# Designs tried in a protein design run: designed miniproteins, single chains. Part 44

Each design is a single chain, and the fold is of that chain. pLDDT is the mean over its residues in the fold that is shown.

## One batch from the design tools (miniprotein)

Design m1601
Fold by ESMFold2-Fast:
Structure m1601 (fold): chain A 81 residues (1-81)
Amino acid sequence: GSMRQEFDAAVAANPRLQALRAELDEKIARVPEMSDEELGELVYEFEKRRRELARKNTPEAVLEQGLIDRALRRIAEKVAE
């Protein structure tokens, strides 16, 4: 399968990561309704969490970091439209 399919399957197998993906999807869905200040705060929160996860050397932390990276890209895409 594609790297995306393998990543999504690994996340789906982990209830904590599945819950995080749902939380991130909900936050991303609200991006068009956010002010520039609220959007900046959201991006700052995600970047901070990404830095914290980079210090953890576990497979689960790598998947969680991947979810945050994907969320940041989707936010950038929604802002650019």
Scores: mean pLDDT 81

Design m1602
Fold by ESMFold2-Fast:
Structure m1602 (fold): chain A 55 residues (1-55)
Amino acid sequence: KKKEAEAIRELDELLRSGATVEQLREFIDRAEKEGLDTVVGYGRVALETLEAERK
């Protein structure tokens, strides 16, 4: 889907730019609000990875 592809691209840019846990949570919330379940899944995995790296 077009929206999913664009959101995945946005997620990739966030990760590449060194996004914080808070920025990822905000992105996930927006994607969930738009019903982009696949992107929400990817975002949650990225968030878990960042949190694991901190701990």
Scores: mean pLDDT 76

Design m1603
Fold by ESMFold2-Fast:
Order: structure tokens, then sequence, then C-alpha cells
Structure m1603 (fold): chain A 55 residues (1-55)
């Protein structure tokens, strides 16, 4: 168990996918806005949406 500073590798939880959907679909925010709020890259937001649509 090591409490080092934040490492670059961060795993996303299922709750982030729901947050992305709500922010983009319900609130009408752009990928950029959603990425900023969730503190992830815009590419990650797009990837989550594409994955959700593929399901």
Amino acid sequence: ASEDEKVETVQLSPSVEEAVKRLVEELGLSLREAARILEISEGTVRRLLERYRKE
C-alpha cells in the first residue's frame, strides 16, 4: 500500500459513463465542457460515448 502522488494512469468507473451521458445528452454540453467538468481528456469523453452507443 503506497500513497504516492497521483499517477498518470487513472481508471474510469461506471459512474463516469453515466455522468458523461447526462452532461452531454440532458444538459447539452459539448465534449469539451464535459471533459472539463469530469477532469478527463476530450478524447476520453468521445471514447466513452462511442462505447456506450456501440452497446
Scores: mean pLDDT 68

Design m1604
Fold by ESMFold2-Fast:
Structure m1604 (fold): chain A 71 residues (1-71)
Amino acid sequence: MAEKIAEENKAFIERLADQATDPYLAELFRQRAEEVKEEVLKLKSKSDAVALTIGHVLRAIGDWIDRELGL
């Protein structure tokens, strides 16, 4: 069921946010968790859901690196 896959992927990113020691990185992960839930609900495949979730995690890390580098 797509809703359960969406909830699982959201929970995964929320766990990353909880483990993040930098408040800015934690906030980026929390924002991505909400986006992932909404986008995963539109997907038909579990593998696509995982790929989307990883993409959001990488984008959050990229945004954090950009801030640390003063970009």
Scores: mean pLDDT 77

Design m1605
Fold by ESMFold2-Fast:
Structure m1605 (fold): chain A 59 residues (1-59)
Amino acid sequence: MKAAELFEEGSRKLEEYLEKNDFEGFRKDIKENAEKNKELAKELREKGEQSPLPPRRPP
């Protein structure tokens, strides 16, 4: 699989695995990190590619 495809499938499968499996403590830490990491990565990627701020120079 390609890098992008593997990344998406990996994240999804990992979350499903954690949700289905019975891991106390372990699951809460990893699942929370996985979800947080997924959203953060997407947000960071979009913000990194575009300039969110206009030139800071008032007339």
Scores: mean pLDDT 61

Design m1606
Fold by ESMFold2-Fast:
Structure m1606 (fold): chain A 70 residues (1-70)
Amino acid sequence: MEEIKKLKEEFQKLMDEAVKLAKEIRSYEQSTDPEALEKAETLRKKYRDIAEQLSEIFRKLQEYRDKVIA
């Protein structure tokens, strides 16, 4: 029970970080400054890392659901 709650809390925290990063990436991408575009690429790499972590947590949450349905 508590494990599922912790996974949901971690998922929400990562989602909040992903939303914040997406907004920052979009802000930099709207710039014509090459340095801003380079920062956007660095942030996109961080976003991909967070997306991978979110996918892993989501998979674990689905496994818990499947075990309860059985």
Scores: mean pLDDT 79

Design m1607
Fold by ESMFold2-Fast:
Structure m1607 (fold): chain A 70 residues (1-70)
Amino acid sequence: MTPEERIAAYGRRLSRDPHDPEALFELGKALKEAGDTAAAIELYRAVIEGHPDSPVHAEAKELLAQLQAE
């Protein structure tokens, strides 16, 4: 899928379950690939702050650190 297709798919998934950490994380990755770094940072922060027990929490922290270093 293209980044734009992933944004649409995970955006729809989040409309049904706004607290899905995997969908938030994947949407953030897709937004970064589409060039929207600011939106990606906000989504990674949402995963880190709201979902500390999620399996994507550690990866979200690492990717956020990488984006803030760019």
Scores: mean pLDDT 79

Design m1608
Fold by ESMFold2-Fast:
Structure m1608 (fold): chain A 59 residues (1-59)
Amino acid sequence: SAALEEALALARRLAAESTDPGLRAAAQMGLKELEEHPTEENARRVLAGLRALAAALGV
């Protein structure tokens, strides 16, 4: 699904490139969850969580 592809892309990018250790760790955990359970519900949850955390950090 588009949500799954978007969530995987965002999680991979943030896990590899984020300078914030908390955001990087959250992205790594989200990526693992999506690789083990690739559902649209998990994708939407991971996207929302990573976007909210990035916004809170001002990035």
Scores: mean pLDDT 84

Design m1609
Fold by ESMFold2-Fast:
Structure m1609 (fold): chain A 90 residues (1-90)
Amino acid sequence: GPVARLLTDPEEIKAELGFYVPKVKKVILAREGTTAQEVVDALAPEIGREEAEKLVRSAGFRLDDVLKVGDAGIAPLENGDLALVYTKPA
C-alpha cells in the first residue's frame, strides 16, 4: 500500500478512523515503519512539499522520526479546523 494517504472526504475519514471527529477536516494516514520524511515525500506531489512538511511538523513529528502504530498528532489549520496525522499497521 502507499506510504501515506491524504483524506479530505468526511465519509472516507469516518470509514478509516471508525469514528466521527467534527473538527478534523484532513487526515494523513501513515504506514507503520515509515519516517515522517517519507510521509512528506509521499504527500509532496499532491499538496506541495512546504505544506506537507508544515502539517507533519505541526503535528509534533521530527522528519527523522520512525512512525509506530498508534502514533498520532494534531496540526491546526488556518480556519480553526484540525488535521490529524495517524499511523496504521503496515
Scores: mean pLDDT 83

Design m1610
Fold by ESMFold2-Fast:
Structure m1610 (fold): chain A 90 residues (1-90)
Amino acid sequence: GPKHYRAVLSYGHGSDWHLSEPIELESEPVDLKITAGKTSATVSWKDSKTGKEYTLNLTGLAPNTTYHVRLLWGNEESSGVLTGTFTTLP
């Protein structure tokens, strides 16, 4: 059958890190993009094979704060990580 990928988004500032719920993917994710709000951010990426877009909204963030983002993905044959950073609005 088709191979299924799963991903978890990890995001944090300093020692304070959070994980999203697991996300089912059709293939390897590409094109990680982040749009920052004052206390929120929108994180998006695309399926590398189909171009299907995925979006997660992060909430409860501190204003004027730099966050690091890691999208950790894998299946039984391959795994990887997409990384990004953003700073929330003041």
Scores: mean pLDDT 84

Design m1612
Fold by ESMFold2-Fast:
Structure m1612 (fold): chain A 75 residues (1-75)
Amino acid sequence: MSAEELLEKAEELLEEAEKALKEGKYEKAIELAEEALRLAMEALKLAENLEELLRAIGLALRAIGLIFEARLGLK
């Protein structure tokens, strides 16, 4: 997988995680956000330019934020 492909998949998973969170499906939101974080971290390793690097960092931070919010919803 290229960095671009990983970034696209991470974005899709984050959109699904946001929808799951809004629906109160906290466990599903965590699973989707954790997978998105994993893909964003892999994209960071494969990033060949500053744009890809910044996108990967941004997606990773969004995923972390969603995981925290979903975990708060479970408690």
Scores: mean pLDDT 84

Design m1613
Fold by ESMFold2-Fast:
Structure m1613 (fold): chain A 56 residues (1-56)
Amino acid sequence: SLAEEALAKLSPEQRERFLALVRAGRGDLAGALLQAAGATSEQAKEAVHRLARELG
């Protein structure tokens, strides 16, 4: 999936940061972190949307 492809680009430390941003409601910053790691905007959007649903 696009979400799995995005998440695979993160290191373990970046994944912890990503999850913290999603939990804080900062999907904008979480998406930017994924894109900085090489994810496309579509991959980043799907990952943020999915994890926000799983953690909310």
Scores: mean pLDDT 86

Design m1614
Fold by ESMFold2-Fast:
Structure m1614 (fold): chain A 73 residues (1-73)
Amino acid sequence: MEEALEQAEEALKQKDFEKALSIILGLLSEHKRLSEEDAKRLLEILDRIAEEAPTEEIKRQARSLARIVEARR
């Protein structure tokens, strides 16, 4: 979990939004339940992607993943 969260945050820092989303999708496929702390970090990353991404498709994907994260809290 921690390593993947750090990789997603680094991808976001580099503005590689698609890579960050792929890492988060992989995390969610492996973890059916999330701790409150992990969920908060994921939601923060996804919120930043939804705000900063250059395309509506990427923003839509970020919002969809955020709903899944909230459901697994």
Scores: mean pLDDT 82

Design m1615
Fold by ESMFold2-Fast:
Structure m1615 (fold): chain A 76 residues (1-76)
Amino acid sequence: SKESEEAEKRIDELLEKAREAIEAGDIEKAVELLKKALEETVEYLRKELGDSPETQELIKQLEKRTEELIEKLRKM
């Protein structure tokens, strides 16, 4: 759908901005942009896959793993 295509574009734009922030050495800005990309991705997954237990588990795993990676990035 057009809404799905717009969501994909927003995610891609957020990831590109996060990459630019990393290149500039602005780790906190990169983290904020990655969190926004995660929120958009979670909404996309819920809309495309529905609210099945499998989708909910996948989202929880994605959120937990993203938090772990952000903590590691901040410690570098």
Scores: mean pLDDT 81

Design m1616
Fold by ESMFold2-Fast:
Structure m1616 (fold): chain A 63 residues (1-63)
Amino acid sequence: MMKVFIQLSEEVKKKLTKEDIEKLEKELEKLKKIIEEHPKDRKLISEESRKVMKLIKELLEKG
């Protein structure tokens, strides 16, 4: 899940506007910090991952 998610975010960045990329980067930074600080907190990681995935889906559907 995590590796696929990172690859998807890179692909999405290439198709998005600069403003959308900035929003995505902020959400990715939050997720990365949670993973680094709480790598065993599966619930927290899952919830934050879902937020980023929803954002990616919304941006891809618009783009």
Scores: mean pLDDT 71

Design m1617
Fold by ESMFold2-Fast:
Structure m1617 (fold): chain A 74 residues (1-74)
Amino acid sequence: MTEEDVRLAALEIAALMIAAGLSREQAWKVLNLNYEGMGLEPFDESKITDEQLKEAEERVRRMLAGSRAGAAAL
């Protein structure tokens, strides 16, 4: 995977957490804890624009819309 692919995946994960009701601060904390657990460098949210976050939220929305209601993750 390229660094760009990893960054886009991180954005989608953060957007998914926000969609699940987490604050941006909480989403970034959870993401960075997962990165630390995997031995990866902490994700630098300052390199992300509001536009990129909006695109990630749109992708997550499309993924959720493409799933059956019964596929809700609980």
Scores: mean pLDDT 67

Design m1618
Fold by ESMFold2-Fast:
Structure m1618 (fold): chain A 74 residues (1-74)
Amino acid sequence: SVEERIQRLLAEADRLLAEMERILGPDHPLVKQLRLAYDAVRAWIAAETDPERKLRLAEDFVAWLRGVLAELRA
């Protein structure tokens, strides 16, 4: 289901954020900024009524986090 896909994407976001905290530490400015962005995206997903738009918000956020993590590892 779309809801199960969204839950898997949010779990992936949690894993990516945990990895960034592991690399940079929880007090790093980038980690704090990414956590604020995650909270905002979760609020947007909760407020959205269209399941396809909810899914796209989650997909876009995870793609962005993957890009940030790739830059940190480069």
Scores: mean pLDDT 87

Design m1619
Fold by ESMFold2-Fast:
Structure m1619 (fold): chain A 55 residues (1-55)
Amino acid sequence: KVEEARKYTDKAVEALKAGDIETAKQNAMKAANLYHEADDDEGLEEALRKVSEAA
């Protein structure tokens, strides 16, 4: 579900800002899987951009 995917994206960004790379990777992977299940290509692209900018 899109709302759940957004929460995992936010957690990944926060983990990157805290320097917790492992937690960031786990949350980013969960978000990507949820966007794929929702068939939300635009949401996935935006999430990848946010994570990339935070890194």
Scores: mean pLDDT 76

Design m1620
Fold by ESMFold2-Fast:
Structure m1620 (fold): chain A 60 residues (1-60)
Amino acid sequence: KPSLEEVREYRRLVEELLELIKNKAPKEELKKVIDKILELVRKHMPSKYETEKKYLEEYL
């Protein structure tokens, strides 16, 4: 089960990704944030990892 702190970190990373997309940041910067999000998903929601990865890779 993810801790409250890990849930807050996930939310923070998603917000960071959305701001980078809004500001048309380079794909390299998007990939760094996406990789961090996917690490949390793999650790706490492994069954959703492949779905989340495919969805987030659309921004790359």
Scores: mean pLDDT 80

Design m1621
Fold by ESMFold2-Fast:
Formats: sequence, structure tokens, C-alpha cells
Structure m1621 (fold): chain A 61 residues (1-61)
Amino acid sequence: SEEEWLARAQAELDEAVAKGDTERLHRIIVEIAERRPEFSPELAAQADRLTADAVRRHFAM
């Protein structure tokens, strides 16, 4: 399911940030962007903001 995939991608994004693996972080972001054919522009923008905010908070620690 797409919702399940997105949840797993989000978890892997968090793990990559925690590990400091910038290559994996970039790869996951690209994968999320290319896998959203059903997202509306508004929903895609919200998802991007949530992902960016999570990464920003982690590095702000």
C-alpha cells in the first residue's frame, strides 16, 4: 500500500538523519518525490514541509 510505503520511507528518512548518512537521506527524498503520482499539489507541498521540518528539527538539536 502507498500509505505503508510512505510511512516506511519516513522512518528510513529519520534513521538516515540520525546516522548522518547524507547520501541515503538524499536518495530517500528523491524516492518520495517520484513516488507521489496520486498526491494533490497541496498534499505534496504539505508532505515536503513536514519532511523538511523533521530534518530541520533534528539538526537543530
Scores: mean pLDDT 61

Design m1623
Fold by ESMFold2-Fast:
Order: sequence, then structure tokens, then C-alpha cells
Structure m1623 (fold): chain A 111 residues (1-111)
Amino acid sequence: MPPQVAVRVVRDDAARTVVTIVAARDAKLAEELAREIARRVEERTGLRAEVRPAESSADPLAQAAIEALGHAYAVTVSGLPDAAAVEAVAETMAIAAGEVAEERGAELVSP
């Protein structure tokens, strides 16, 4: 069976931050997908993406994904200059996450 992965892109216009939560039943898969997403985001935007383990999320869909799959990593880009930059980074993260999941043979699931 293909490995199941949930991805949730959370946009915070007030904080000028975009966070992508990558959740999977395999902790190593979640980490590898998050790091590859971060690499592609950095290459496409020129901005630094931070990767950290995520045990919880304030976003209810991300929280449901973490609880359903058990392991998650957050890819964070912060310090964005304006709302247009937040939107552009969120779109880049969504595209990169879809590409990386497909290339790894992962099935994207909703919580």
C-alpha cells in the first residue's frame, strides 16, 4: 500500500508567516518529505525554510492530521515583507508538497 501523508499549509498574514505541516505514520518519511519541501521552497523563493518536529498545531485540520497519523514536521517561512509574499510562499509550499509526495509514491489523505 502507498504510504499515507497529510499536508496542511497554514497562512498567517498578521504574523507574516507560512507553516506547512507534513504528517505521516512513519516519522522518517514525515521528516524526509518536510526537508525536501523546505529545500524546494528555498530554491524557488530564496528564503530560508525551517524544519522542526510538530507535536501539535493551532490549525484544527493540521491538528487532526497529526492525531490521525502520529508523526509530523513543520516547514516554516517567517519574516515575510507583506501579504503578497505570504500568498506566494503558501502557493510555493503547496506545489512543492504535492510534487514531493507524488515523487515518493505517497497518497495524500485528508484527516
Scores: mean pLDDT 87

Design m1624
Fold by ESMFold2-Fast:
Structure m1624 (fold): chain A 89 residues (1-89)
Amino acid sequence: MKEGEVEVEKTIPASEATPQTIWDAFVEASRKLVEIAKEAGAEVVELRGSITYDAETGTYTVRVRAKLKGDEQTIEEAKKRAEEWSKEN
């Protein structure tokens, strides 16, 4: 088995950012990343979350990173889907 890391991100405008909307974004991102991993056939070993605030853009970015186990092709498919979802969010 190979190990790899995949990440999803979701951006929230500061005007819409509350503790609840930030938590909901973490839950959504985490669920989506687990879904992507399962659909690709990868095992989720670890999930890590982070949040950053950029004062210049007035945005919060919620990032969820997963450590995955699978074959190389499986990990590459998961990365591709994660990148596509992040571009839309």
Scores: mean pLDDT 83

Design m1625
Fold by ESMFold2-Fast:
Structure m1625 (fold): chain A 81 residues (1-81)
Amino acid sequence: SEKEELIKALERRIREALAADPETAELLIEAGRALVNGDEERARELMLELARRREPDPAAVDETAEALYEGLLALLEEIRA
């Protein structure tokens, strides 16, 4: 299906970019899969989890999570083009 092709393309791009960080790659792939399937809540939850792991300043976690979410949306749009 078109959704499955999009998910496979996303998986390839993320694994290539994050070959040195497979745990982060898996979180991003799961979030991307959730977005493609219309589960925005799950995608945001996963991006918040990633932000908590990456952001040392607790006050900046929500901003980092939103930036990660927007970056994932932008990557999906790039792959669709």
Scores: mean pLDDT 85

Design m1626
Fold by ESMFold2-Fast:
Structure m1626 (fold): chain A 58 residues (1-58)
Amino acid sequence: GVLARAVAPVPKTSEEELGLRVGDVVEILEEVDEEYVLARSLKTGEEGLVPKSYLEPI
């Protein structure tokens, strides 16, 4: 899969979202729309929606 890291803190504001800290690495599982991806945290194994603007590819 495509790996990316959080460039800013991502708050979990709903049950569908994934909360991240700066530097957390995720695997992008699916592109949901223009704003969000479905990602899995490599740290916790949790899955959820993350805004694309908060991620940079590695």
Scores: mean pLDDT 83

Design m1627
Fold by ESMFold2-Fast:
Structure m1627 (fold): chain A 111 residues (1-111)
Amino acid sequence: DKEIEELKERIKKNPDDAKAYLELGKVLYKQGKLEEAKEAYKKAVELDPDYAEAWLNLGKVLYELGKEEEALEAYNKALELAIKNGDKKTLKEVLEKLIELGVKELARAAS
């Protein structure tokens, strides 16, 4: 895969490039490689703990893997950082995910 190869070459040249790991995770996620995407997103948040978008994407992949509690923790971290950093795009997306989870729990409780 050309996109994955280009991202891996970018990482080789700059191993501290948190954005390259986020982009690698997104490509892997689109391909259904959820465990590999999780590893790439974890590396992105390890390199840049204030990276709200990386925390959001980590939450998404954790949720897809059935790790709902870990996903909620990652979403809450993304929410905190998106507010702090004024990241309106990440704030909108994380609020949508948290609302979806809340609606699902309310529907379950009402049943």
Scores: mean pLDDT 87

Design m1628
Fold by ESMFold2-Fast:
Structure m1628 (fold): chain A 52 residues (1-52)
Amino acid sequence: AALERGIELFNEGRYAEAAREFRRALAGDPENELARTLLDGALAALGEAPPP
């Protein structure tokens, strides 16, 4: 499943690829809060979100 693959990639530090898989998971289940949270985390790790 895309969510599981995204988690594997996230744990490997492959955040861009993880974000792609989390987006795929959200396309199938847009209410998946875990996939949304992990996507936000991956994008933050890539510097897509401004630092606090």
Scores: mean pLDDT 76

Design m1629
Fold by ESMFold2-Fast:
Structure m1629 (fold): chain A 72 residues (1-72)
Amino acid sequence: DAGAGYVALAREHIRQAREALAAGDLETARKHLEEAREYALQAMKQGATEEAMELLREVARLEAEVDKAEAA
């Protein structure tokens, strides 16, 4: 299932983004969030709409946390 595969990839990149953010590596966090967004969009195109929407919301939340950390 291509949609499930893209969901799994997006979740893995979100996990790595959280680890990078916790370590203060904001550049690495942003790169993983960009990858997670792209995979979530691919999951949506494959019909995993509800899961993709949840992932996109989590990506946006983490992007806001990275922005706040950079401004501090």
Scores: mean pLDDT 88

Design m1630
Fold by ESMFold2-Fast:
Structure m1630 (fold): chain A 55 residues (1-55)
Amino acid sequence: GMADLERLDKKIEEIEKEIERLKKEGGDPLEIEILEGVKDLLLAVKNLIEKKLSK
């Protein structure tokens, strides 16, 4: 439902913020890569949910 999309948006924003923080602080490149992969998966899930809710 709508609440699931709101929760996904919040998680995506949190991950984006963490990626930017790690990049600025010179964090572990592997950790950054993993977080970017998780973000991409969450975006894919969001797109699937949005397609089901569009009708």
Scores: mean pLDDT 80

Design m1632
Fold by ESMFold2-Fast:
Structure m1632 (fold): chain A 90 residues (1-90)
Amino acid sequence: SEVDKLLAEIEALLKELEKLIEKAEEAVKAGDFSKARELLEEAEAVYERIQTLVTQLEELDPEAVKTLLELKKRLEELIERMDEIKIKVN
């Protein structure tokens, strides 16, 4: 189904986003702030794409309230980690 395809794409992008954040955190620990900034820019692009897909999921399946809340919570946790990195590199 279209819903299943969106969920699969969202999960793949969430894994990509988490890996980018982990690499950015490692770059900060290594003192490589230039690399950390580049990884954050990539992470922000992935985050925006996930938000777009979550909106599409909400339009296609508005009754998936629990799934949408869980996705939004995961995104909030990831944005908090990105914000912590931003503070350290600026």
Scores: mean pLDDT 88

Design m1633
Fold by ESMFold2-Fast:
Structure m1633 (fold): chain A 82 residues (1-82)
Amino acid sequence: LTPAEQAEVEGAIHLIRAVVHEQGAEKALKDGNIEEALKHYEEALKHYQRARDAFRRAGDTDGAKAAEEMIEKVQKKIEELK
């Protein structure tokens, strides 16, 4: 893989990890566990940030923008739970 292709794969992996944590947060909220939901959203945020940075290194402008939109969404969820 070229450095750009490696960065694209890194972005995709972090995007998947972020989605898994968002689903964990939603499950925790249904169970009434706000503390667990907050931990999952914070992990999702970290993975979306890593995905954004990886897509930027890959030159994937669309992927980076999508990750930025998810970062904003998750930041709002974290703020709502505080």
Scores: mean pLDDT 90

Design m1634
Fold by ESMFold2-Fast:
Structure m1634 (fold): chain A 72 residues (1-72)
Amino acid sequence: MEAAARELHRRAGAIQRELKREYEELKKVVSEEEAEKEAEKRALEAARRLAEEARRLGVERVAAALEREVET
């Protein structure tokens, strides 16, 4: 259990860093509003993927928390 939660946490951090980098790159080629919309879409997709991975690994609390973030 702990190893799976630790791996999910590491994965989430890497995704957050990548999304920030993508946002900075996007606003160089599109408007800031368009970059924000694209970044938000990618963040929601990443959160959904992490929730599925958490469910598969049996870390239900993490999956539920990620799904709430996506819905709000």
Scores: mean pLDDT 70

Design m1635
Fold by ESMFold2-Fast:
Structure m1635 (fold): chain A 86 residues (1-86)
Amino acid sequence: SKEEKIKKAEEYIKKAIEKSKNEEVIEYLRKALEELKKGNYEEALKYVKLALELEPDNKDALEAFVILAELVGLKDAEELANNILN
């Protein structure tokens, strides 16, 4: 359900924040969490993407990106994630 996806995205963003030692990544992920709580899924996706560009190995941020991409109706969430990592 949409509610389950929102909850999972929030969970993964929180885990991504806990694992990161990069203050800029943490700041982007905090902004993503704020936007997600407001229902601004496209803005949340934008901030998670910025975090992933700085820290591509953050697997929890990657999972959040995939879920947020699905929430905003993007075609292939996994292909978009792979394009950021390469």
Scores: mean pLDDT 83

Design m1637
Fold by ESMFold2-Fast:
Structure m1637 (fold): chain A 67 residues (1-67)
Amino acid sequence: SEREKKLEELRKKAIEFAKKAGLDVSEVEKLFDELVKEGKSLEEIADEITKYLIDKLKPEIAAKVAG
């Protein structure tokens, strides 16, 4: 289905971003799987993943910009 295709694309993009950013890929995959199991919408899953990634990067980005 279109939803399943978009979920797979979102998952791949989130994992790729996490790898490039030096974040724990397993935590991103775990969060994604939990949100899917909870029956969250594609929009809700995208929002939660984005929020998680931003929150994890805020301290690192601040340190990099300040250095």
Scores: mean pLDDT 76

